# Designs tried in a protein design run: designed miniproteins, single chains, continued (2). Part 48

Each design is a single chain, and the fold is of that chain. pLDDT is the mean over its residues in the fold that is shown.

## One batch from the design tools (miniprotein)

Design m5649
Fold by ESMFold2-Fast:
Structure m5649 (fold): chain A 118 residues (1-118)
Amino acid sequence: SIDSEYLKSRDSLTAEETLELYNLVKATSDIEVPEIKDPSNLREQAYVLAGYGYIMYEAGNYDAAIIFLEKAIKLLELLEEVNEEAIEALKKMIEAIKNKDKEAAKEAFEKALALLTK
C-alpha cells in the first residue's frame, strides 16, 4: 500500500503507483472521481495527486493536502500544453485551505477536477 510519507518524498509516480493511488482516492473520496484512462499520462498522474490532496484535506491533514496539491501543480507545469485554468483552480484550493475556508476549498477542487478530466 502507498503511504503519505513515501509519496511526500517523491517528485513523480510510476504508472502502477498512479493506478494504486487512483483506486485509493476513488474508494475514500466523498465526491465522484472520474476514471483514469492512462496511468502513465502525466496529466492523469497530476489529477490523481490532486485527488489524494483532497482526501488528506477531508481527513484534516491540511499540511499533507497542500504538499500533494503543490506536487500536482508542478506536474501540470511540466506539460507541453499547460492547463493554466486547472493550475489556478488548484492554487485557489491551497489558498482556501490556508484561510480555513472549507466551502471555497471544495468548490476550487471540483473546478480543478472538471478541468483536468476534459
Scores: mean pLDDT 78

Design m5650
Fold by ESMFold2-Fast:
Structure m5650 (fold): chain A 73 residues (1-73)
Amino acid sequence: MNEAIIGALEITDEGVLIDARDAEWVKEKFGLEPVLTTNKLGVPVALIPKSQAKVKEILEETPVFNKVLIEKV
């Protein structure tokens, strides 16, 4: 895909969470390997591990920043 379908993401201690529907966009656009899982609210998400996360690049391409997790701090 050439653009994010949902464009929602959350920065966490484990890495970057995106909507699961955007996982293929991330693979195609950034060459990353997101892990399909669920967030703490039970929503299907894809985790880009901190070790491979291109947080700045993802934020620049994603105009919507959406907090889908309860903040643990």
Scores: mean pLDDT 63

Design m5651
Fold by ESMFold2-Fast:
Structure m5651 (fold): chain A 102 residues (1-102)
Amino acid sequence: ELLEEIKKIAEKYGATIVKVEMRDGKLVIYIKATDLPAEKLRQLLEDIFELLKKSGRIEDTIVKVATGPASDEEAVKAAEEGRPYDPARDLGVFTYEPEPLP
């Protein structure tokens, strides 16, 4: 099962899946990655996106991550208030957020 493989990737980096839901036809995965350095967070996201890509789910899956304090409920709230992670935006060549010029 895809979620079990994602859980194994998260565990490898000391992270946990705290919530999974369906929203607007997309699978939303909430990850708690407390005290994970930025480089390790990037590697975690890269491994998850590679798995989603191989499973044909990358376009219909949203990953939300909380790196702050400790409870599963707090992690879900923090991740919900943050932006979703996108491979093109967060794993791309850019070291800054692309300007939203319409």
Scores: mean pLDDT 65

Design m5652
Fold by ESMFold2-Fast:
Structure m5652 (fold): chain A 85 residues (1-85)
Amino acid sequence: SREEIIKTAIELGFPKDYAEKLADMIENKEVDMSTLGELAAVAFRLGRLDVLEEILKSGKLSPDVEFMLRYLLDHLRRHGRLESR
């Protein structure tokens, strides 16, 4: 459920506002690249990119959100930053 997703994300160290954005993403609500970038940056700083990778593997994301998130995770793994210098 949404409440369980938010609770779990908070227990993993995500701030409440980002935990709610993770729930929105899993519920297939529209999310922009900026919001996904913020989520990926927070997960990276927490050492929790594994959470986003598990969400990708869950099959719960819309194809558009899955594509954007895969792109961001690949970029972070290759460059260690979301921003190109």
Scores: mean pLDDT 74

Design m5653
Fold by ESMFold2-Fast:
Structure m5653 (fold): chain A 106 residues (1-106)
Amino acid sequence: MPSAEEVLARLRAAGHDLAAEAVEEIRANAEPSVADAMSAALLDALESGDPALLLAVGVALAAAGLDKAMEAVARILGIPPEVLREMAATPPEPEEFRALLEEIRA
């Protein structure tokens, strides 16, 4: 798994400014192992192009209290940050997460 520092460098090189801001906030406010895991998950979600994975990362950031990082992910998704906060407060099962996202896209 790449470190949060390696993820940050890759995101900056790729011009993913909002994602880079999210990783900077994660690094500042999370335990190093959590920062590495969350940063790697964000990079994987962006590279996959799967909005369900990006949504899951946003909810995880909200649940961790990483509000600025969560707001950056919400902006990448084009949704209000309140949606991610609500999902973090009453998280659906992962399968329901994917089903809801597919329905929203339909």
Scores: mean pLDDT 77

Design m5654
Fold by ESMFold2-Fast:
Structure m5654 (fold): chain A 82 residues (1-82)
Amino acid sequence: SALEQKTLELIKEAEKLKKEAEAAGDTKTAEYVAKKVNKATSLMTAADILRSIGEPQATIDALLREATRIVEEAIREAKKAL
């Protein structure tokens, strides 16, 4: 879905910011981003499982929106720190 593709692109952006934090020696920001990306990835995995068993699209979209929100927050906080 478009929402899934958006979330994947945001995760890529967050991973780039994590690498920038690591290069700068900012382990706190790198660990924060890693935790948020892991949370979002877990929600995306849950969405894939629910899709495979035929759960309603509204339920799947709710998980994907939460994953998107978490990654967007991580990107904002990382940009403030860097």
Scores: mean pLDDT 88

Design m5655
Fold by ESMFold2-Fast:
Structure m5655 (fold): chain A 86 residues (1-86)
Amino acid sequence: GIEVEMEPAVVTDGFVHVTQRLRNTDANATGVLTLRVSSDGESVIEKQGKGGETLELSATTPDQNAKFTAVGVDSDGSAPVVKEFK
């Protein structure tokens, strides 16, 4: 299965910093972690890794009203896990 965790946002010098992690517990699957920053609707960061690996993504934005959505997907696209931070 896929597990997604989001760390609490940190605000430093007017910037919001968010870190999130995905772990795929199936050693034969590939995990894809996508972080979306909703301040302009267009900032997307993506990382891919093998099963059993922990993927980590970080994003920084000056928009203190930004929303962050983490999506974890198995390599076959089944059962995406969505975690939102606001």
Scores: mean pLDDT 64

Design m5656
Fold by ESMFold2-Fast:
Structure m5656 (fold): chain A 79 residues (1-79)
Amino acid sequence: SELDQLLAQLQQLLAEMQALLDNIDSLSRDEALARAQQLTAQVQAILSEGVRKGLITPQLQQLAQQIDAVLRQLAEKLR
C-alpha cells in the first residue's frame, strides 16, 4: 500500500540518521552538516507527501516523532 511504502521510506531514513549520529565523530563537521541537511530534506518531502495523501496515521505520527528526536540530537551535536 502507499502507507506501507511511506513507512518503509521513513524507517530507512531513520536508520540512516541513526547511523550518521553513531558515526558523527568520524566525519568532518561540514560533511556531517551536509548529510544531516540532505536527510532532513528527504524526511520533509516524504512527510509532505503523507499529508497530501491523507495518510496521517498513529503509526506515521510515532515514526515522525522518533525521526524528530534523532534530528534534535544531530542538531545538538552539530552546534
Scores: mean pLDDT 85

Design m5657
Fold by ESMFold2-Fast:
Structure m5657 (fold): chain A 86 residues (1-86)
Amino acid sequence: MSDEELAEEIKKNLEEIKEHIRKLAEMLESKGLKEIAREVREIGEEMLKKVKEYIEKGDYKGAVKAAQEGDERIRKLGEEAAEKLA
């Protein structure tokens, strides 16, 4: 029950994360940071694919870990972009 509720929450949060990734990538491209924007999109797509695969297998802990790893990678790219835009 709790693991299934967590999986549904993750799926809902993934749609929000996907939209944030899209907006971040578009903003980075508008600032001339096209390579970082591409990396953000690629990491986002990989994360979404892995999370869905884990959920389909019933590995909810794997899904959470994949989401966290993807989020951390995107956050680091965002920090790099912020330094370049300062």
Scores: mean pLDDT 78

Design m5658
Fold by ESMFold2-Fast:
Structure m5658 (fold): chain A 75 residues (1-75)
Amino acid sequence: DAVARFEEQKAVALDRSQPAAVRAAALRELFSLLGELPEELHDEAAATFREIAEDPSMDPAERALARSILALMEG
């Protein structure tokens, strides 16, 4: 279930207690899952990447990746 996996990886990516490498892997998994999400979740997915991009506890490289993903999304 791509929706359930997206919610799980969102929680991991935003969890400040997780190691940086684990959070980075979660962000990449969110991007991988984007193509499998229903159209009606497009705005929710965009909001998720915006939240990650604006999280100051996230590594700068991963924040930049989240911003790039958000810029590629249209909806």
Scores: mean pLDDT 81

Design m5659
Fold by ESMFold2-Fast:
Structure m5659 (fold): chain A 77 residues (1-77)
Amino acid sequence: MVEESWKKMSKEAQEKVEKAREALEAGDTEEAVKYAVEAIKIDKRAAPVVGAIAQEAIAAGKVEEALALMKAVNEEL
């Protein structure tokens, strides 16, 4: 986990990242991507944290959701 980036991010970006993770766990890929993009727009330090969440999703078998999330991150950078 990218703990250092998480702790240094704005609270608003942290809340958006957490919502993205919750949406991903619920299988709502569109909502997960939306919150991840919002977090990165608020604080660019959210990008490595979202990347870590995508890696966790791949490990959990949610490859399609993880790839959508990574693509959205790359398009915002």
Scores: mean pLDDT 76

Design m5660
Fold by ESMFold2-Fast:
Structure m5660 (fold): chain A 91 residues (1-91)
Amino acid sequence: SMMKKEKEELAALAAKVAELVRLGYEKELSPKVVEIGREAQEIIDKALAGEISAEEALEKLAELAKKLSEEEKKEVEELFEKVEKEKEALK
């Protein structure tokens, strides 16, 4: 029922949460969002290890991102944009 583009956008959001947690930004995120980031990283790690397919990983990450409220999605996107700008300033 979920469109492929919607799944890809949600999966990308879950991957952004995983990256923010991995980079040590847990203090800037709510505890629920941090837990989602950790679960997203476990899915990514399983896909990289070949334990699940890329399609299965996409589905799982998209379902995980659905647990985020609109406010939590905004929190993630704003922090991710700030972090990406800081990375560009170091180049």
Scores: mean pLDDT 83

Design m5661
Fold by ESMFold2-Fast:
Structure m5661 (fold): chain A 67 residues (1-67)
Amino acid sequence: MERIEELIREVSRLLAEKGGLDEEEVYEQLLADVKAAPEEYHPLIEEYLELLVESLRSGKLVPLPLS
């Protein structure tokens, strides 16, 4: 959980910096999504978030606007 929270924070920061999104809104939304997922999916979520951070940093993924 703690590592996932750190990754969510990093994703939220990158989306705020590159996409002009609100960092706290992104963080809260991602936390809610993770909490809704079964615990058995946490390792997969962690790996996905690490890939997402790398993709955002490298510019491979375009940030989506939050509604």
Scores: mean pLDDT 74

Design m5662
Fold by ESMFold2-Fast:
Structure m5662 (fold): chain A 63 residues (1-63)
Amino acid sequence: GAAELERAFREAEELARKLAEKLKAAGYDSVTIERVGEDTILVTAKKGDEVKETRFSARDLLR
């Protein structure tokens, strides 16, 4: 239901925040968190010419 999706989205936000903190601590020059849909958060980290993207989907967290 809607409440389960909201919970899963908040969990995705927490995972994205924790990843962003770890990437900043690891020395990445730029770390951004973007919402790329109703249920997906994208974390983009850049270090020189290297770009890492990680996606967190609330739907995947619902199984």
Scores: mean pLDDT 79

Design m5663
Fold by ESMFold2-Fast:
Structure m5663 (fold): chain A 67 residues (1-67)
Amino acid sequence: MEEIQKLLERIRELLERNQSYDAERDAAVQAGDTAKQAEIGARISELTAELQRLVDELEELYKKLKE
């Protein structure tokens, strides 16, 4: 239970971060800042990979809780 709650909280934090980076990327596109665009894109990729890991871990815990 506690472990699942901790994972959900972490997932929520990363989703909020991803939303923030999407807005920053749009601003960088408007400004024509290609270096900033690349930096933000890399950070979004990192967050997406971390989110996928946490989701997979959450699903495994859910299966254990259910079974």
Scores: mean pLDDT 79

Design m5664
Fold by ESMFold2-Fast:
Structure m5664 (fold): chain A 79 residues (1-79)
Amino acid sequence: MEIKITLKVADKNNNFVEEKTFVFTDDPEEMQKAIEELIEFLQEALEKGLYVKDIKIEGDEEKAKEFEKNLKETLESIL
Protein backbone atom coordinates (compact mmCIF):
# COMPACT_ATOMS: atom_id res chain seq x y z
CA MET A 1 0.00 0.00 0.00
CA GLU A 2 1.19 3.52 -0.85
CA ILE A 3 0.18 6.91 0.56
CA LYS A 4 1.49 10.16 -0.97
CA ILE A 5 1.55 13.37 1.05
CA THR A 6 2.32 16.61 -0.81
CA LEU A 7 3.05 19.74 1.24
CA LYS A 8 3.07 23.28 -0.13
CA VAL A 9 4.90 25.90 1.92
CA ALA A 10 4.43 29.67 1.65
CA ASP A 11 5.87 32.81 3.21
CA LYS A 12 3.90 35.22 5.43
CA ASN A 13 2.71 37.13 2.32
CA ASN A 14 1.14 33.92 0.95
CA ASN A 15 3.73 33.55 -1.84
CA PHE A 16 4.39 29.94 -2.89
CA VAL A 17 7.97 28.92 -2.00
CA GLU A 18 8.27 25.12 -2.25
CA GLU A 19 6.34 21.88 -2.76
CA LYS A 20 7.53 18.44 -1.66
CA THR A 21 5.98 14.98 -1.96
CA PHE A 22 6.56 12.18 0.56
CA VAL A 23 5.76 8.53 -0.22
CA PHE A 24 4.76 6.14 2.57
CA THR A 25 4.82 2.43 1.74
CA ASP A 26 4.20 -0.85 3.60
CA ASP A 27 8.02 -1.26 3.92
CA PRO A 28 8.94 -0.25 7.51
CA GLU A 29 12.39 1.06 6.49
CA GLU A 30 10.99 3.21 3.66
CA MET A 31 8.17 4.46 5.93
CA GLN A 32 10.67 5.44 8.66
CA LYS A 33 12.83 7.28 6.09
CA ALA A 34 9.80 9.14 4.70
CA ILE A 35 8.73 10.20 8.22
CA GLU A 36 12.26 11.47 8.99
CA GLU A 37 12.41 13.41 5.70
CA LEU A 38 8.96 14.93 6.39
CA ILE A 39 9.99 16.03 9.91
CA GLU A 40 13.26 17.54 8.61
CA PHE A 41 11.37 19.40 5.85
CA LEU A 42 8.89 20.86 8.36
CA GLN A 43 11.67 21.89 10.77
CA GLU A 44 13.62 23.64 7.97
CA ALA A 45 10.45 25.42 6.78
CA LEU A 46 9.71 26.60 10.35
CA GLU A 47 13.30 27.88 10.79
CA LYS A 48 12.94 29.88 7.54
CA GLY A 49 9.66 31.45 8.74
CA LEU A 50 7.55 29.50 6.25
CA TYR A 51 4.23 27.78 6.93
CA VAL A 52 2.36 24.82 5.43
CA LYS A 53 -0.34 26.30 3.17
CA ASP A 54 -1.74 23.13 1.60
CA ILE A 55 -1.68 19.40 2.33
CA LYS A 56 -2.65 16.88 -0.36
CA ILE A 57 -3.03 13.23 0.65
CA GLU A 58 -3.48 10.49 -1.98
CA GLY A 59 -4.23 6.85 -1.15
CA ASP A 60 -6.55 4.98 1.23
CA GLU A 61 -8.55 7.72 3.03
CA GLU A 62 -8.82 5.79 6.32
CA LYS A 63 -5.08 5.03 6.57
CA ALA A 64 -4.21 8.53 5.33
CA LYS A 65 -6.24 10.05 8.19
CA GLU A 66 -4.54 7.78 10.75
CA PHE A 67 -1.09 8.75 9.41
CA GLU A 68 -2.03 12.46 9.56
CA LYS A 69 -3.18 12.10 13.19
CA ASN A 70 -0.09 10.11 14.25
CA LEU A 71 2.25 12.52 12.44
CA LYS A 72 0.58 15.56 14.06
CA GLU A 73 0.84 13.98 17.54
CA THR A 74 4.51 13.11 16.92
CA LEU A 75 5.35 16.64 15.71
CA GLU A 76 3.57 18.19 18.74
CA SER A 77 5.63 15.94 21.08
CA ILE A 78 8.93 16.92 19.39
CA LEU A 79 8.22 20.66 19.08
Scores: mean pLDDT 73

Design m5665
Fold by ESMFold2-Fast:
Structure m5665 (fold): chain A 98 residues (1-98)
Amino acid sequence: MLEEIKKKLEDEKKAYEIGRELGRAVMLSIWLVLAQKDPTTPADVIAELQRRADEESERANKAIKEYKEKNLDPKVVLEGLAEGMREGMAEARRIEAA
């Protein structure tokens, strides 16, 4: 009985973390596209955004595979996505400020 509750909480935590990883990748990719369209953005800033977007996209691809294999709740993933997008935006802003 307690084991079933623990599994549900672990699955929800995993679904939320997968959402966060997806959100970071999505936001960094959006910021990269916007930076590439802005002629005032330095080339080294674009290069750093590209590298970070590629790293987070690789992580997100692994997260998507785990989501499918574990049949996790898409609602919880979407909740994590919002947090991940905030994290990705904060990182992109730090890269632009450097």
Scores: mean pLDDT 84

Design m5666
Fold by ESMFold2-Fast:
Structure m5666 (fold): chain A 75 residues (1-75)
Amino acid sequence: ELEEALKQLEELLKRGEISEEEYELILKAIETGDEEYALEYAALRAGTEVETIRELFEDPEKGAAFAEELRAKKA
């Protein structure tokens, strides 16, 4: 499963669907199991700061509001 996930990640990078910066953060999250790298990836994708993403995971109401804001930005 882990090996298959890494292979899928490499394919996404090869196809240009993720940046090298996103790839490095996801790879570190997978290899270390450290949620900080996952939060950094989420912050990079959302165009915001790690502290904002962390706060949203701690508060479900704020998480829901942020999800609506992200949908509006991506529209």
Scores: mean pLDDT 63

Design m5667
Fold by ESMFold2-Fast:
Structure m5667 (fold): chain A 93 residues (1-93)
Amino acid sequence: SAEVEAVRQGAEDTVELVLKTKKILENEDKSASEEERETIKKTLEENPELKEAVELLLKLLEEGKSPVEAMLELAKKFGAEPEAIAQLEAALA
């Protein structure tokens, strides 16, 4: 139970971070500097797998998936360990 709750919270925190990142990149978060936006863009450009993961997560959220559902699809696509996948599946129940 505690492990399942930790996984659910981790998924929610990850989704919140990614959504905030999207707002920064789209100039909707005006608290972010231009330097911060360029740093995020460069980090994603230098890390193609991370960019694909972020883009997939955003697409799944836009399609109405919950944070846990979106993270589960991400874990399956990017080859997460079976135990991590099982923990995400448990968090959906």
Scores: mean pLDDT 79

Design m5668
Fold by ESMFold2-Fast:
Structure m5668 (fold): chain A 103 residues (1-103)
Amino acid sequence: DPVLEAIQRAMRHTDEALRYAQRGDLEGAARHLEQAKAALQEALRLSTDPAIAESLRRSIALVERALEYARRGDAEGAIRELRRTILNLVATQIMLIGEQIDA
């Protein structure tokens, strides 16, 4: 499933971004957040489910807020938005897997 693969790439990059932000490396965090955003935009383009698409749009908005905080030098703000992003991506993955089981 190319949507699931793209979400899993985004999850790997958000996890890495969180590790960089926790170390105070906001430039490193921003690089991984840009990669996460690209993966989520790919997932959104490939998604045909309106509920999954809406969840992906929420994740993109959260990644953009995390990027904004990282670029301002606000590590605590970046970490908060990254944690929200990770939780939303986990929920999106569960929704997508649940849809595949019901088919």
Scores: mean pLDDT 88

Design m5669
Fold by ESMFold2-Fast:
Structure m5669 (fold): chain A 50 residues (1-50)
Amino acid sequence: MMEEIRREMRRRWEELEQLVRQGKISASQAASRYTAFALRLIADNLPYQQ
């Protein structure tokens, strides 16, 4: 699960980096979107916590 989470986070960052390079979004918008995506992905894939 953690490796899959890291892979999805990396893919999302690459997508956002491309959007920033194309001038479609700002770096701050990319950071905000990445944070929201990471939190959602982690919540979806949380292991049982004890």
Scores: mean pLDDT 74

Design m5670
Fold by ESMFold2-Fast:
Structure m5670 (fold): chain A 94 residues (1-94)
Amino acid sequence: MSLEQQLAQLEAILQMLEDLIKKYNIKDPEVLKALEEARRLLEELRRALEEGAPESQIQALIDRAVAALKRALGLIIRELAARGETLSIKAPPP
């Protein structure tokens, strides 16, 4: 996968998380802070790519952005579970 394609996928994940927060009206400060951190890291990653930063720096930013997005998702799932909302994986019918 190209670095540009990887950035696009991470931005799509960020958008999905923002849509979940809006849909479920999530106001947890920890969730919002984790989302802000992910957004900031993706902005830094985009700038690094535009400026032709070393691949090692770009990879470090990707790793940090992925970690921040995973943290935000985990906090969203925890918040939804606390409300009795479940992302149901239905077992296939027998």
Scores: mean pLDDT 79

Design m5671
Fold by ESMFold2-Fast:
Structure m5671 (fold): chain A 66 residues (1-66)
Amino acid sequence: SAELEALEAELERLIAELEARGLHSLADMVRQDLAAARTLPEEEAIRRLRAVRDMVRALLADHDAA
């Protein structure tokens, strides 16, 4: 679906940003969640990837505020 494709593309960009910041363990975790989502039904994949996206965005915002 277009939504799943957009989420995957956004998470790939977030992985690149995490690696650029030296947050390699978090980048690896996001990669694992992305791979795991590919084995799930679409509805569950979208729900999981949205949660991961929102978590990473919150962590980056908190890091930038510090």
Scores: mean pLDDT 85

Design m5672
Fold by ESMFold2-Fast:
Parts: C-alpha cells; structure tokens; sequence
Structure m5672 (fold): chain A 65 residues (1-65)
C-alpha cells in the first residue's frame, strides 16, 4: 500500500515536469489531495504518512533541479 502511493505520486511528478507552470501547479495540487486520501483510506499512521510525504518532497526537489 505505502509503496503504491509513492509510485503513483512519482509518476505524477514525472508527468508534471512536461507541463506548463499553470497545469503543473494544478496537477501537483491534485497529487497532494490524492496522496492524502489514499493514506487515510489505507489507515496509515502519522509517521507512515510523514515518511511518504518526505519521499515525495525529495522527488519534487529533484524535479526543480
């Protein structure tokens, strides 16, 4: 469950790199909501959610470099 959420978020981040700034912002906002909903639905703890968010943040920073 946790890895599937991370993998889906990574796919959306890669897609965002090909979009204009406005569409990229929209996709990233949707991704954040989707990640939150998926982690809540999976019954993940705060610590597990924080770990997922940290991994996504690393990938997002790499996209900006």
Amino acid sequence: AKQAIIDKARAELKKASTLDPEERQRLLSKMAVDVHEATVAAGLSFEERSAINAEIAKDLKALEA
Scores: mean pLDDT 77

Design m5673
Fold by ESMFold2-Fast:
Structure m5673 (fold): chain A 68 residues (1-68)
Amino acid sequence: MEKLFKSTAVTVKDGQLTAGGAYPSEAELAEMTATPDGASREVVNNGETLTQTFVPAPEYREEALAAA
């Protein structure tokens, strides 16, 4: 499936992009950060704050590598 947030390229953690190297468009970044399915989200479990991280489609990684 060609889901933008369903592959390796960019890891979003607490609203920050890490690893992968590719940066989505501003609109995609906003959705990625806000959407738990396609970004990172913090959950509190037993008093612990855990971060769930998602990565975008491979095209984002390939785009960043090509831009370098």
Scores: mean pLDDT 43

Design m5674
Fold by ESMFold2-Fast:
Structure m5674 (fold): chain A 74 residues (1-74)
Amino acid sequence: SLADVQAEVRALLDATGDPAAAAEHLVALIRERGLSDDEIEQLAVGAYLYAAERLGEAAGLALARTFRELVDAE
């Protein structure tokens, strides 16, 4: 479920404090599951908001930037 993907990405952020690693893992999960554009947007926004709340705005923006770079490369 989308909730399971979000929980996994949040757990990685909490364990590592690394927004780039969390973005890479999120993109890998999206590719593996074949998610819709709407589901991808919900996951990306949710991960950004969680990172910004827990680690600060700069971390949220770093996650969003890495996510965008990885998605746009396809």
Scores: mean pLDDT 84

Design m5675
Fold by ESMFold2-Fast:
Structure m5675 (fold): chain A 63 residues (1-63)
Amino acid sequence: MKYSDEELQVKALVEGIKAAERKGQISPEQAIEELEFLKKRYSSVMSKEVKEFVDKAIEEFRK
């Protein structure tokens, strides 16, 4: 297993946020806020690769 359980949970939460925004359940601004909060909360347990994954998701919503 290349990812910790916490890293897999972070990746699942990112995909859930993307799905919620795409369905119109949250705004792009709310999606960015949730991703930024997730990044702060899990910063100590995320690898560089997972942090970049979250950053890329934020950038997609800012575009």
Scores: mean pLDDT 79

Design m5676
Fold by ESMFold2-Fast:
Structure m5676 (fold): chain A 61 residues (1-61)
Amino acid sequence: MQELIEQGERHVEEGRRAEREGRLEEAARHYGEASIAYFKAGDWEKAEEASEEASRLSAKR
C-alpha cells in the first residue's frame, strides 16, 4: 500500500503546482485523486485533508 501513499503525495504536489499557476479546476481534480489514493491506502486523515482542499477549490466558483 506504500504505492498508494506515494500516488497521493504526487497528486498533492501536482495540485499545489496547478493551484499556484491558477489552474484551479485541475488542482481540484488532483486533490480529489490524492484523497482517493490515501483512502484506499487506509490513511484516512490524509484523505480527509486532500478532500477538504478539493472542496475548497470547487467552492471558489
Scores: mean pLDDT 80

Design m5677
Fold by ESMFold2-Fast:
Structure m5677 (fold): chain A 64 residues (1-64)
Amino acid sequence: SQEDLMEQAKQLFDEGLQLRSQGDLDAAKQKFIEGMNLIHQLSQEQQDQFEAYMEEGIAELNRS
């Protein structure tokens, strides 16, 4: 379902941020690419929701 793809994309994004925080930039990039590939299969509304999720996650990481 679209909700399942959204949850998988969020999980991949979270894993990517974790890897980035550890300095594993190549692994982080791969996770982000995988997440984006899932999101591009979704509706524009779901893509907008994911963009908001990414923005919040990056903001939280930058506050650490």
Scores: mean pLDDT 82

Design m5678
Fold by ESMFold2-Fast:
Structure m5678 (fold): chain A 68 residues (1-68)
Amino acid sequence: SDENDRELLLAGGYSAQNGGKISDEGKKAAIEGLKKELSPELAEKAIELIEKETDGKKLGKKLIELAE
């Protein structure tokens, strides 16, 4: 559901903001989780952000903004 998608993006965004640099293994795990839980359109947008961002604070902010 849209609400579930929003909660997942917010949780991931806040976690990324506090975690600093995200590991490659962490990115893979997040991408696989999002593919299973998010709607296809939101999953594609979130995955693109995760793949392109190396700074957890910036990634977190963008994921939170995507949830809005």
Scores: mean pLDDT 72

Design m5679
Fold by ESMFold2-Fast:
Structure m5679 (fold): chain A 104 residues (1-104)
Amino acid sequence: SAGDQAFMNGDYDTAISLYTPLADQGDPDSQRRLGQAYYQQGDYDRAITWYRRASDQGDSRSQTLLGQVYYQQGDNDSAIYSYQRSLQLDPNNSLARSNLQSLQ
């Protein structure tokens, strides 16, 4: 999509503009991408908001990304919980496993 192209090019302002209406309509892929764009801009509060919305819809990738944001904020308990939840949905998620191991 045009949003994905903007994101891949590092044009996070354009990506946010393109993902926002789709994310507001409940598209979990757009919610995750919107969260990733905010994360790249250092807006961790908005990244958490959008990752939670995608994760609540069962997006396993957003659960892992939510854990990464909590870890960056020093909230190790929330990070551990998020990674464990990711592994329950996808036991082969090497990223969630590696990140969980670094916290234990």
Scores: mean pLDDT 86

Design m5680
Fold by ESMFold2-Fast:
Structure m5680 (fold): chain A 93 residues (1-93)
Amino acid sequence: MDEIVKKALKIIEEATEKGLVSKEDLDLFKKAAEEKDYEEAARVIAKSAVELAKKGENEKAIELLELGIEIAEKLGDKDLAEALKRLKKYLEA
């Protein structure tokens, strides 16, 4: 879990530096990760991936969604995992 969260954090930090993701969402992700609120971390991942995709960064959005899917699957949250997989397929089309 910690390695997946660290990889997602790096992508969100780089996206925030480029103005592609809000500092508010970065701060929410950091808080969720520190509190081990992995469901909230996965929700922030989904929101950040959508913002990246809206700004043309589909490759980074897909990378971020793959990490969110891994988090959801490790939590056993099948509904969240399926929602993120569906979003990923939409961006790959």
Scores: mean pLDDT 85

Design m5681
Fold by ESMFold2-Fast:
Structure m5681 (fold): chain A 80 residues (1-80)
Amino acid sequence: SLEEEIKKLEEEISKEFWDLFLKTQADRYLAEAEANPDSEEGKRLKARALEILGDIYSTENPELAKKYREEAEKLRKELE
């Protein structure tokens, strides 16, 4: 029925809104990191953004999520 379809769309929109919010935060951190990519702060912001992306993609694309987490961990080790 139309009502059942509307309910499914509302649930999907809510999930997409939450994911969009987190992606927006990651994009913000990446933009700030691009200003000084080789700086300690730039690397820290990029690592944070990649961690967020890894969490978002963990269910729908686990291979991509793993790559984001590995990249973030490499950056974190450089900050020791």
Scores: mean pLDDT 79

Design m5682
Fold by ESMFold2-Fast:
Structure m5682 (fold): chain A 62 residues (1-62)
Amino acid sequence: MKPQPGEIYLPLRGVPMTLADALFDPSVTVEDFEAVIEAEEDEERKEDLRKLLELYKKLHAD
């Protein structure tokens, strides 16, 4: 399934999910986001994914 704008494909999940689901799902790990960033070939989208990883870390910080 092709991700729509505002969705990401998490390789470890095998399915696309919304950015909101990824940010607020505690079973999504930093490793999942890093895998998506590494797999992304578009530099602009890669930058957006890095920003999402920072938001994820802030939301799930101790």
Scores: mean pLDDT 65

Design m5683
Fold by ESMFold2-Fast:
Structure m5683 (fold): chain A 74 residues (1-74)
Amino acid sequence: MGDPARGAELFRERPLAMHGVASPSPVGPNLTRGKFSDEEIFDYLKNGIPGTPVPALGLSDQEAEDVVAYLRTL
């Protein structure tokens, strides 16, 4: 299970907010609105999102799980 506190740290340390991952910004899709499953968000964080400016973020499996847990708190 992911750690939302560690996910919050990773989100602040890496420019994930600038890619629209947890923001209603025009850059990338908003992944926090419950439209996507945890598995889909995990895959997008690992491999990027097709058709969007969000690249593969180079996260480990544990780091991606931690970010998913954090995004679910928003």
Scores: mean pLDDT 62

